# Designed miniproteins, single chains, continued (3), part 82

Each design is a single chain, and the fold is of that chain. pLDDT is the mean over its residues in the fold that is shown.

## One batch from the design tools (miniprotein)

Design m11013
Fold by ESMFold2-Fast:
Structure m11013 (fold): chain A 92 residues (1-92)
Amino acid sequence: MKYSEEEIRRDLEAARAVVDELQALIEKGKKRPFTPEEKQRLARLAVAGAILAVGLRYLVEQNDVSPELRAEVDRLVEEFKRAIQEADAVLS
């Protein structure tokens, strides 16, 4: 069965929540050193975000979706990649 755009949008919303939490943690890391708990949370969010990003790209490629939804997924994937790069910079 093909995923509907509504189902893909629900997965996109879940991925957006992960990216937003990653970005919030990164902003905290720019102001002060991370606690061990924050480092563990960052690592878990990075893994969850990677799984969701790969899944969303797969769903968009396997289903007939609007150009608008494809652009939203592409934007989220790029925001996630940027967040991971910023997280690596703050952790080093």
Scores: mean pLDDT 82

Design m11014
Fold by ESMFold2-Fast:
Structure m11014 (fold): chain A 94 residues (1-94)
Amino acid sequence: SKKQEAARLGVSAAMLGIAAAVEIELGSDPETLRRLAEGIKAVGDRLAELFPEHADEIRAATDRMVAAIEAGNVEELLKATQELLRIVDEALKS
């Protein structure tokens, strides 16, 4: 179902955000961080397709996660991840 797919994508976004935060703290190479950022963007694009009414908010949150990865800003990355999850939770209640 749409709700089950969205819930799985939300979990994937959270897992990718946490993985990226860990990789930043470990000083991982740019290729590892780039692949995680690409994964986050793909999840965001699919969530935006599932919730067109929330598409702009979802894309803004995932863009913010990607920007935080590029900046090496763990605090901002985790904050943006929580924001994406709040948007998904709200979309699921609609």
Scores: mean pLDDT 88

Design m11015
Fold by ESMFold2-Fast:
Structure m11015 (fold): chain A 77 residues (1-77)
Amino acid sequence: MSPEEKAKELLEKAKELIEEAEKALKQGDVDTARKLLQEADEAIREAKKAGADPAEVTELRLRALEVGERVAKAEKE
């Protein structure tokens, strides 16, 4: 697998994990949402190491942070 293909695959995996975390949060499953976000963060980190587009990495990190803030808020309320 080329570095570009690996980076793209990892970004797609991170995107899917973030979407699953958003769905879990919507269903009130805060624990599952947190675990999925941790996996998404790992995928984003590996994508960056593989040479992924910095703009796409930044976009997914911001989306993951936004969902993470919602998880933290749900845990406090």
Scores: mean pLDDT 82

Design m11016
Fold by ESMFold2-Fast:
Structure m11016 (fold): chain A 99 residues (1-99)
Amino acid sequence: DIDKLFEEYVENKDVEGVMDLGRLLAGQGKLEKAKEAFEAAIELEPNNWKGWLNLGEVYALLGKLEEAIEAYEKAKELQKDNPEAVKYLEEKIEEIKKS
């Protein structure tokens, strides 16, 4: 059911639907499936900074720290004119680098 819904959202280029499924899957601890959903969202819409943010969070939870930093840096670049978003993303990157 969820897998079919995911395929339908991707076929229809429904980025919001794919993002909603990614968040649902992450909340259920289904991190690999959540990663696939957020990867599909950024493939459909590469300038979706929230997609990059969510992908970074999932990578961090999976212990893929270099990939998490790369995703956060991409989100930061997309939000370079938003100081609040930049600061939030820099704090996320620093938390990973600290350990």
Scores: mean pLDDT 87

Design m11017
Fold by ESMFold2-Fast:
Structure m11017 (fold): chain A 58 residues (1-58)
Amino acid sequence: MEEVREVSREVAEELRRIGDGIQRGLEQARKLLAAGASREEAMAVVARTIQETTGGTG
C-alpha cells in the first residue's frame, strides 16, 4: 500500500509548483535590483509573481 507515498507525492507536486513560482519571482527581483530598485519593491514583485504562478496554476 502506497497511501503515505501518495500523500508525499502530492506534497512534491505542490513543491514543484511553488518552486516554479519562486524561480520566476527571483528572476524578476534580480532584474529589478540590477536596475537599482529597492528591496521592498523587488520583494513585492516576488510575492506577486509567486501568487500568479501558484494561485493561477493554468
Scores: mean pLDDT 72

Design m11019
Fold by ESMFold2-Fast:
Structure m11019 (fold): chain A 92 residues (1-92)
Amino acid sequence: MKPELPPYIKALIDFLLENGLIDEETAEKMALDTEELNKTLKEIGKKLKEEGRDDLIEEIAEKIAEELAKIFDLNEEQKKSAKESIIEFMKK
């Protein structure tokens, strides 16, 4: 029996797969382990930063922030703060 993924994790994984940033094996690991999810986000952020693809880092952060805003009923200020925190996390 496959547990249903939280919507924000599913949306993030789908986005990363669709943009070729992760493979299916990595997607499965991220779905099961929060440490793998965090590790993979940092690795993607580092790679995109080295490639000058800050636009994709911002798009990933926006996608996560949008799903978090839906789940936790965040206002625009809180959503912006969440996006900025995710960008900072990925660029470290």
Scores: mean pLDDT 74

Design m11020
Fold by ESMFold2-Fast:
Structure m11020 (fold): chain A 67 residues (1-67)
Amino acid sequence: MKEEKTLTLRFERVDADGNATLLAEITVKVTEGGAEVLSVRAAPDVTPEQVAAMEKAVIDALKEHNK
């Protein structure tokens, strides 16, 4: 059977008091050449440009892992 691996990554901002605030939750499908973004859930104050930067960071990190 072809096995698809899916990962969900959470982006959080941690303040000086150690409180974590969820900024985005990104679900990606892991492929042999890297990853494909399946879904994104972002907080209302997160811009589309910030979401795109987080998606790129996830893909780049998984691409490095697959070397």
Scores: mean pLDDT 74

Design m11021
Fold by ESMFold2-Fast:
Structure m11021 (fold): chain A 84 residues (1-84)
Amino acid sequence: MKVTPLDAVAVIRYLLEKGKKEATIEEMTEALVHYLGLSEEQARKVAEEMLKRAGKKDKLTPEDIAKVAGISLEEALRLARLPL
């Protein structure tokens, strides 16, 4: 399964809007459904792949998420702050 820069931006936007420093699988799934319109099943698979690629079991920071998606943290934060 592929993890894209858009997936990273969606999760980081969720964290910024909720004032959170880390995302669980449930929170990553919720972000991907809300911002990208993915099905819950597809969003969960992307969230699980992010966690697997980061080598972590439960939570990811914005730094982890950006790295997994192949985008810089600076660019991911810039895009996550833009209004649509």
Scores: mean pLDDT 83

Design m11022
Fold by ESMFold2-Fast:
Structure m11022 (fold): chain A 55 residues (1-55)
Amino acid sequence: LDEEIERLAKEYGVPLESLKAAVDEIRKLHPDATREEILEALREFVETGRLPRPP
């Protein structure tokens, strides 16, 4: 997960600390979220600047 987060940070020019904070928020909203679900939510976060709300 950390390596995937670092790649997203470099690709989108987002501070790594911001993405790590977003992971913490996603895990609070979805404690049972899979790695793939977290990465998808992070990708949407870097594209839109918003964390997706749970369905």
Scores: mean pLDDT 73

Design m11023
Fold by ESMFold2-Fast:
Structure m11023 (fold): chain A 84 residues (1-84)
Amino acid sequence: LTERQRAEVDLAMLYIEIGVVKAILESGELSEEELKEQIEILRRVIEEARRLKERYPELAEEAEEVIKRAEELIEELEKKLEEL
């Protein structure tokens, strides 16, 4: 893989991580610790997407979509923490 091809794979993996967090969120009862763990995962996803966007401007649109999806899920997780 070239460095750019690896970045494309890394971006695709971030989409998968978001999907996994969403499935976990929808799967049932989550503890405060589990909710906080998922928020930390999504924060790392946002950081990685921002780095990919800065390094590969051609991936900016896809990276911005990843960031948007992760931010939306963080809001849902934070709302669940407030409901505990």
Scores: mean pLDDT 84

Design m11024
Fold by ESMFold2-Fast:
Structure m11024 (fold): chain A 68 residues (1-68)
Amino acid sequence: SSMEEEKILEIEREFMRFLAERAPQIPEEVLNALLVEAGKRFKEAKGDPEKIEEVFREIKERMEEVAA
């Protein structure tokens, strides 16, 4: 549905804003590995907004733990 698509877009926008602030503070190898994992898990979620929200929440938490 369009509402599910809108929720996914909102989650993606929040993640992009997070990356803009935090990516420069994350070691390149860790950042690249977490982005690859996020992409794989996003595809596996098959457009389920709740699963996608959980994926990006977990990835952000792991990124914050390693950010300087």
Scores: mean pLDDT 85

Design m11025
Fold by ESMFold2-Fast:
Structure m11025 (fold): chain A 57 residues (1-57)
Amino acid sequence: SELEELRRRALAGARRWAAEGFPPERILALVRKNVSGVLSEEELEALLAEIRRALAE
């Protein structure tokens, strides 16, 4: 689905930013800014939680 593709792209982008040395808090802020107009509050919170978990690996 469109939302699933957006989620996958956001995760891939977040991991790339982490590999390039961006701190997790900045990555989360950038993701929020990029998708806040597209996702519901619940969907955004779920995506940010997923990214935070991925970055902790």
Scores: mean pLDDT 82

Design m11026
Fold by ESMFold2-Fast:
Structure m11026 (fold): chain A 59 residues (1-59)
Amino acid sequence: EREERLARIREVTKRLIDALNAGAPQEEIDRLIAELRELTFDPVSERRLKIAEHLAAER
């Protein structure tokens, strides 16, 4: 599952770079960015970031 997600992230990233180089419409670029953001969304990483923000705010 993790391996499959990484492969998909690589694939979407490649498509995004290709679309940018080809001058694809902004709508397509935006969709690819949104897809990549969803794929890179890691509950663990987001949780770590939220904890770090909380600690920084606490002092």
Scores: mean pLDDT 69

Design m11027
Fold by ESMFold2-Fast:
Structure m11027 (fold): chain A 68 residues (1-68)
Amino acid sequence: MNKIVSSLEAIEVLMALYAEGEISLEQMLKMIERISQYSELTVQEVRDIALENGVSEEVAEKMAERLS
């Protein structure tokens, strides 16, 4: 309450945590999938954010596939 957290920001944090090795690929994918369910994020936006946060292109594509 009293604060609006951007779904994009939440996804960026999860991708950064994965890129740093703090969370597993499966954990990141599941959390991003849930966030995407409650937002208007496009598959392309999620993929671009993943790449920007140091996630490999292969992993970014896997996320995009799950959100499609």
Scores: mean pLDDT 73

Design m11028
Fold by ESMFold2-Fast:
Structure m11028 (fold): chain A 56 residues (1-56)
Amino acid sequence: LEEEAKELLEKAKELRARARKLKEEHPDDPKAQFEAEILEGIALILEGVANLLLSK
């Protein structure tokens, strides 16, 4: 359970990094902006699930 939570947090961190790169490298591309928002949303969900797994 702790291992799964760590994996989810690491995956979320990777998705956030990818989203940031998309926004920085393609600031005028609406498709890249939309993709970055989706990645951020998925990362938020993964963080939420990880928090539930770590709850006492």
Scores: mean pLDDT 81

Design m11029
Fold by ESMFold2-Fast:
Structure m11029 (fold): chain A 106 residues (1-106)
Amino acid sequence: SLVEEAKKYIGEAMKLLREAFAKADEVSPEVAELVRKMLGYVAKAKAHLDRGDLQAAVDYLNEAIKYAEEARKKAASIPEGAEVQKLFDEAIKYLKKARELVEKAL
């Protein structure tokens, strides 16, 4: 189903965000905190998909993408920021694919 495919993309994004958190936590508490917020919103999106609440899932994915784009911008200024930005770029792609699939299921 579209929802099951969206959950797979959410899972891929969560793996990338956890890796970004581990790298950011060593160099930037500010970026690490943004990743924590993203992981929270992504977890809420998945929970709402599990309940069949597709609109709430889209809303939470939108919040996660917003914080990911902010974190990506801030990562430009930290040590090894290019590696962290690459993780955010890939996570944002997966979150946007998940959102598109959930929107198609509405």
Scores: mean pLDDT 89

Design m11030
Fold by ESMFold2-Fast:
Structure m11030 (fold): chain A 82 residues (1-82)
Amino acid sequence: MTEKEKTAEFGLRAARIAVELMENAVKKGNKDLAERYYRAVKQLVEAIKNVAKQLTPEQRERFLKEADELLKKAEEYYNKMK
């Protein structure tokens, strides 16, 4: 695995954890904490998309799909707070 692939995998893992922490913050009514995790998810997704440009087409498609799914999930939690 290349350093770029390792960076993308680490980013996906971190983004998944951030989404889980955001969900827990929303359930507890902690809007400030949920907004902080939402920002973290967006930053991680952007980092993953940037690294994915330097991967093989197959790896790029996988990472972009998973990143987009995580972002959509975070957006759903954010909308529940409005």
Scores: mean pLDDT 85

Design m11031
Fold by ESMFold2-Fast:
Structure m11031 (fold): chain A 79 residues (1-79)
Amino acid sequence: DEHFEKGLEAYKAGDYETAIAHFDKAIAEDPNYAEAYFYKGLAYYKLKNYAAAIDDLEKALELDPNFEKAKEFLKKLTE
């Protein structure tokens, strides 16, 4: 997904708002895109929007219960 890849590039560049916009477009094309929700959650975490980060990480884990990275990150935020 081109939007997902652009989101990752923006995330790595520290442009978290642009990353979220691209991940939202990826999710609009595939609402079951667990990995897009995961990185959107990480981007919200970097922006210190912890409530949005937790919500997106929970959604990623709901869509993919075996998503170990989402499980580990969510555990660290909710301990």
Scores: mean pLDDT 87

Design m11032
Fold by ESMFold2-Fast:
Structure m11032 (fold): chain A 80 residues (1-80)
Amino acid sequence: MMSPEELAERGELLARMGETAIREADELNLPEKVRELAEQAKEYAEQAARYAREGDVEKAEEYLKKAEEYIKQVIELVLE
């Protein structure tokens, strides 16, 4: 089990990855779906970090998992 601090750091990292993906999607004129998935990843990651800071580890883990799933989908679309 990750500590609340580790969950918050992980969420903040994934949120930054989402921001970068949104910027790159706009700059490279990637399909709208890539940007939509990146936006979802960022939102879930930010919520995960927030819940982790509040001590709600269960919700933090749930939202972090969703953020990771969206990041995976972005990577799969960009690589294929």
Scores: mean pLDDT 83

Design m11033
Fold by ESMFold2-Fast:
Structure m11033 (fold): chain A 56 residues (1-56)
Amino acid sequence: SAVNLRVAAHDLGLSVAQLREIVRRLREGESPAALGRRYGVSPREVLGAADVVESA
């Protein structure tokens, strides 16, 4: 849901658009570690963000 996306983005210090961009880049083969460094989140948080977006 949009509410879950906003909450997840806020908890990570990101916008919903940035959260969706992270998931798109993961699907394109970018590593969770590289995305974590780029957006200031852990690799585990990158994977967790993907689960939230896929569930919404």
Scores: mean pLDDT 79

Design m11034
Fold by ESMFold2-Fast:
Structure m11034 (fold): chain A 86 residues (1-86)
Amino acid sequence: MVPEENRELRAEALRLLPQAPREEARTLAMGSLYEGELNPNDPAYYYLALGAIYLSLGRREEARRYAEKALELDPNLEEARRILEE
């Protein structure tokens, strides 16, 4: 079963996804959500999705926090590093 925290992260990303103004951010977030469904033991993809969405919304500190959390869980997520660099 998906942990409660992962369900809340997924729900927040899905709620915010339509509000992300950049197509690249929406594409990355959708792909990350899909990977999260395939890897329920690794919430890094849900954190990556939120980082991409918040960066697209101009909320840089929140985007960085989520991207850093994604990298803590999966250091090989190159997309999360790009969010930190913008």
Scores: mean pLDDT 76

Design m11035
Fold by ESMFold2-Fast:
Structure m11035 (fold): chain A 90 residues (1-90)
Amino acid sequence: MSPEELYEEAKKLIDEAKKTGNPELVEKAARLMLQAAGYYVQRGELDKAIELLEDGIKRFEELKKNPKLSEVAQKAIEELRRALDEIRAA
């Protein structure tokens, strides 16, 4: 699966999590976003990796408004911020 396809799937899972309150979908979306960002980094497309991670953080911040998703969304944000900091430091 391409990084573009992984990111599109992650966004769909986030939209479903907003509707259902299912924390497993948030965890899966975060994993797909990290995988997509990793593929962009491997290809030297650092700007695309950064844009993806920044968009992902914004999307997970919105999920924190749901009490059922707040803890898992915060964990996802922490993981994406760590990846973003590592890319920016490289």
Scores: mean pLDDT 87

Design m11036
Fold by ESMFold2-Fast:
Structure m11036 (fold): chain A 64 residues (1-64)
Amino acid sequence: SLVERAFELGRKIGEELAKKGVKNPIRIGQEAARRVMEELGEDDPRVKKAAMIGGTIAAVKVLK
């Protein structure tokens, strides 16, 4: 589903941002969501939430 794809894309972007030195998981999740929504050309809040959660979870795993 598009929600599942958004979660996985957010996870990948969040991991990259955390590895590059961004330390705030919430900020990483927000930036991951922004990039995923831009890439997919979507405005569905469920898709945005999935990307944000994916990015935040990935950031927490990299930072801890």
Scores: mean pLDDT 83

Design m11037
Fold by ESMFold2-Fast:
Structure m11037 (fold): chain A 95 residues (1-95)
Amino acid sequence: MSEKELEGEILLSFGRMFRWLGEKLFEQGDYEEALEAYERAAELFRKAAELGVREALGEAAEAYELAAEAAEKLGDKEKAKKLREEAERLREEYE
């Protein structure tokens, strides 16, 4: 494993932690905080992918979909649409 791949794996782990936090916040009805946690997770997954962890692209797409659901709960349909478009774009990038 290169230093970049190790850094990517660490960022992947942090992304998964923020996704887990977002899921718990969403379950409690804290949708604004859940949205922030999911967007944070997606950004960490994108950085992990840039460092060579290709599987992180799929996890970033999933995090954007979860963020879109939180945005819908907040009534922000425009933000939800943009987040889903970003998720679809990322899925196409590695297929």
Scores: mean pLDDT 86

Design m11038
Fold by ESMFold2-Fast:
Structure m11038 (fold): chain A 61 residues (1-61)
Amino acid sequence: MSKSTKELLEELEKRAENAPEELKEQLKIAKELYEHAKNATEETAAALLAIGVELDLELLE
């Protein structure tokens, strides 16, 4: 699997339609962090936040 952080964030936007406000806010933070990432550490932080949102969405399913 070669899913990029960008692809994950786009997928999560579609899945988060019925998510609680907290998850929508976390996703927004992850997207902003990814967009402003200047190095691998910042990209990794954005990816970890996105994965956290994905896991929380799975718990709601």
Scores: mean pLDDT 76

Design m11039
Fold by ESMFold2-Fast:
Structure m11039 (fold): chain A 68 residues (1-68)
Amino acid sequence: GGIEALIGLVLRLLGDERFNVSIENGDTLIVEAVGDGAARLRELAEELRKDPRFEVRLEGNVLTITLR
């Protein structure tokens, strides 16, 4: 389900030093780009927007992913 997809995404991103990751309200993932991570964050946003389980917002260097 959506929660399992969100957990899988957290585990994937925790291995990448370009991102700081936090979870809010159990359904929202906040990903902040550090250093040169901004371009990769934009690529990640476009990838995740293709998944209908997620609402994706990109503002500056912060990506917000919420379960629908």
Scores: mean pLDDT 80

Design m11040
Fold by ESMFold2-Fast:
Structure m11040 (fold): chain A 58 residues (1-58)
Amino acid sequence: MELSEEQREEIEKALREALRESNGDVRAVAEKARELAEELGVDIQTAFEVAEEVLREL
């Protein structure tokens, strides 16, 4: 659950991009969140919380 400001911003950008490219596909955003959690070594729950914030914007 420890994220730097920079890591959180990059995750948000990537998830917003996935949402935009998939035209609002929640599944695509969830898949991207899992990939980012694995790549960056962050908790999947933390990545999903960021994804939920992104989905709430749309």
Scores: mean pLDDT 76

Design m11041
Fold by ESMFold2-Fast:
Order: C-alpha cells, then structure tokens, then sequence
Structure m11041 (fold): chain A 95 residues (1-95)
C-alpha cells in the first residue's frame, strides 16, 4: 500500500520500511516498495531477486535507496553492514 505522501518526512518513512523488510528477509516486498517509489524498475527488481545472492540483493537495494535519497556513502555502508549482520550474511569482502 504505497501512499506515504501525507507524512512530514516520506523519505525517512520509506527508508525505515525498506530496512525493516530487509532485516525480516522480506526482500520481494522491499524491492516492491523501491519500484513503487520509482527507485527501481520492474526489470531491475527481477534481476536483483533472481540473479543476485542475498548479500548482493541487500547491497543493491540499499545502494539504490541511498542514491535516490542523497545519503552519504558512509551512511549507505553502515545500513548495508547492519542489515547483513542482522541476517547473518557476509558483510566484508570474501577471498
């Protein structure tokens, strides 16, 4: 139900919702929110959910969100690391 235009800070609401869905493992719903917000295309959503592993799905979705919201690279990295750690997925570069 994408209709958050009535809130004082829709960007913060979207960020919180996407992060919450990702930490719950609800990756398709997180991607749907990004498509509804215009930050992902349906083709990009399909690619992310079908061709990428879970850590890369998280990184790709959060990178798009951070870029769209104008967040600093450090903030993006902290969000990615936090979500991946919460899910028990690899955070740092693997050999």
Amino acid sequence: LGGGATHPDPAHTLLSRVVSLLVEGRFEEAADLLVEAGYLSEEEKRYILTELDRPEQVRRMLARLAEALGLPAATQQEMEDGVLRHLGLPVAAAP
Scores: mean pLDDT 76

Design m11042
Fold by ESMFold2-Fast:
Structure m11042 (fold): chain A 57 residues (1-57)
Amino acid sequence: SEINKRAAELEGKAYSVLSEEEAEKLFEPYAEEIHKELLEGNYEKALELLEELEKKI
C-alpha cells in the first residue's frame, strides 16, 4: 500500500540520520499504531500517524 511504501522510505531516512536505538524507539510505537489502524480499516488515521512521524524526522 501507499502507506507501507512511505513508511519504508521514512524508515530508511531515519536510520541514515538517527542512531539505530533512536530510530527503533521512534518507529516502534508508530509502527504498532499504524498497523492497528490499517487492520481496523482506518486508513485516514493511519496516514495521519505516518505524517506525524514524518514531521519528527
Scores: mean pLDDT 78

Design m11043
Fold by ESMFold2-Fast:
Structure m11043 (fold): chain A 71 residues (1-71)
Amino acid sequence: SREENARLLGEFIASLPLDSETKSRIALALAPLLDQPYEVVKAALDELKQRAPHMTPEELIAFARELAEKA
C-alpha cells in the first residue's frame, strides 16, 4: 500500500547520516515510488542501500531520481 511504501521510504531516509535538507531532497526524488508496487519499491531501496555508502549526497539524490523514473 502507499502507506507501507511511505513507511519503508521514511525508515530508509531516517537511517542516512545526512542533514535534514538533503534528506528532504532525497524524499522528493523518491516520491514517485509511493504509488508503485511494493516489490518495485523494495528493489529500488535495496539498490540504494547497497550503493549509498559509496556515494556523495548529490550522487545519491541523482540516483534516487533515476530509480524513481525507471519504475
Scores: mean pLDDT 82

Design m11044
Fold by ESMFold2-Fast:
Structure m11044 (fold): chain A 73 residues (1-73)
Amino acid sequence: ERTLDADAAAAEARGQVVLKLTNALIQMEEAKKNGDKEKAEEYEKRVNELESQLTPDQVAAARQAAADLLAMG
């Protein structure tokens, strides 16, 4: 089966991309709420770039996490 080191590195890297997407989604919605169109567009581009690096399941997980955090604020 897979080597522990390669699996740990891959899982950590993917986890970092999911966290970056979650943060970018939160920042995008905050910028929209504050009327900062320039920041909203910057974060929207970042969201698109990060989503292209993830599986649909990972994108769904990041979007759910962002929605949950936004609902708590």
Scores: mean pLDDT 77

Design m11045
Fold by ESMFold2-Fast:
Structure m11045 (fold): chain A 86 residues (1-86)
Amino acid sequence: MTLVLTLTGLSDDQKAAVRAEARELEARGYKVTLTESGDTLTVTIEGLTVEQVIGHILRAIGLGLDGADVKITFDGDTTTITITFP
């Protein structure tokens, strides 16, 4: 199962933190792909649970989900979580 986490509404510093966390997870041996398009960062990862991925990213950013818009979409064996920060 593949998890796709799409993040929108982040500052440049928060985007840098997400990139750093993605690279650290990749260095630990997880399959991680980071794609940036405009104001949106997409992290694709295998081998971690939804809760673990969200936890790592939120801790890296220094944000919670308070006030965020969260959408979950299922497409075959892929779970996509879209988070739009206020």
Scores: mean pLDDT 78

Design m11046
Fold by ESMFold2-Fast:
Structure m11046 (fold): chain A 64 residues (1-64)
Amino acid sequence: SMDDELKKLAEEVDRLSVRLVVEFGDVETAERLGKMAKEAVETGDLKLAKEALEEARRRIEELA
């Protein structure tokens, strides 16, 4: 379902946000991404969840 897809995207954003804090010390980006993921789940905004995931992936690539 779309709800299952949204939860999986938010879970992946949370996973990458933890990596941003633990591996790179980027707390500010992690906190912002976590808020985006939470809002996406609360509002059913699949596009916002995808945008948060894309930004999380891009940021990890940039810092690695």
Scores: mean pLDDT 86

Design m11047
Fold by ESMFold2-Fast:
Structure m11047 (fold): chain A 59 residues (1-59)
Amino acid sequence: AEEIVKKAKKMIEEGYSPEMAATYAATEGIKRGVSPLKAQRAMELIMKGDYEEATKALE
């Protein structure tokens, strides 16, 4: 969870769109067994810049 969100944050810092970073995090979360609802919540939080809550959502 924490590594996924750190990567998404770094993607935004490197010039990727928040939508691309959020999609990356949701996709990786689902691959690790996170429910689609939690993955969707993490996308919303990453786009909002709430990385701490996004990490919790991916657990």
Scores: mean pLDDT 79

Design m11048
Fold by ESMFold2-Fast:
Structure m11048 (fold): chain A 75 residues (1-75)
Amino acid sequence: MSKSLRLLSEAARRTAERHPDAREELLRLSELFEKAAETGNQSDIDQAMLLLEQLATEHPEAGAELNREYLRLSG
């Protein structure tokens, strides 16, 4: 789990470089995934996943690119 959460954090960080309109939300999402990876706490994981869902709804292109970056990083 923590490795996947760290890869999601990195994917969000990389996506932020190409989506300036969603940059602040993507950087916040990266921080939440890092916190979730460090704590392993279900409530921290749930908060990160909720923000990811909100971001994918509000910025669907950024959400799609985050998913592509995650798949690229995970192999």
Scores: mean pLDDT 85

Design m11049
Fold by ESMFold2-Fast:
Structure m11049 (fold): chain A 65 residues (1-65)
Amino acid sequence: GPLAKFKVLEDIEAKTPEELTLKKGDIVEVLELLDDQTVLVRNVKTGEEGKLNAGELLEKSEFIT
């Protein structure tokens, strides 16, 4: 199962082709910690998977569970 769930509070724009673009109100599941700066996530609504910067996710979302 996922490591954690976060609700996106501010739009996050992909900076590379490997990253997800997320909209305010999206819920993401953290699937894997890839390194100290990068997480693999899934958008619960769309099913899209991709990388996010861990710090940006923490700044622009709230931990749910």
Scores: mean pLDDT 84

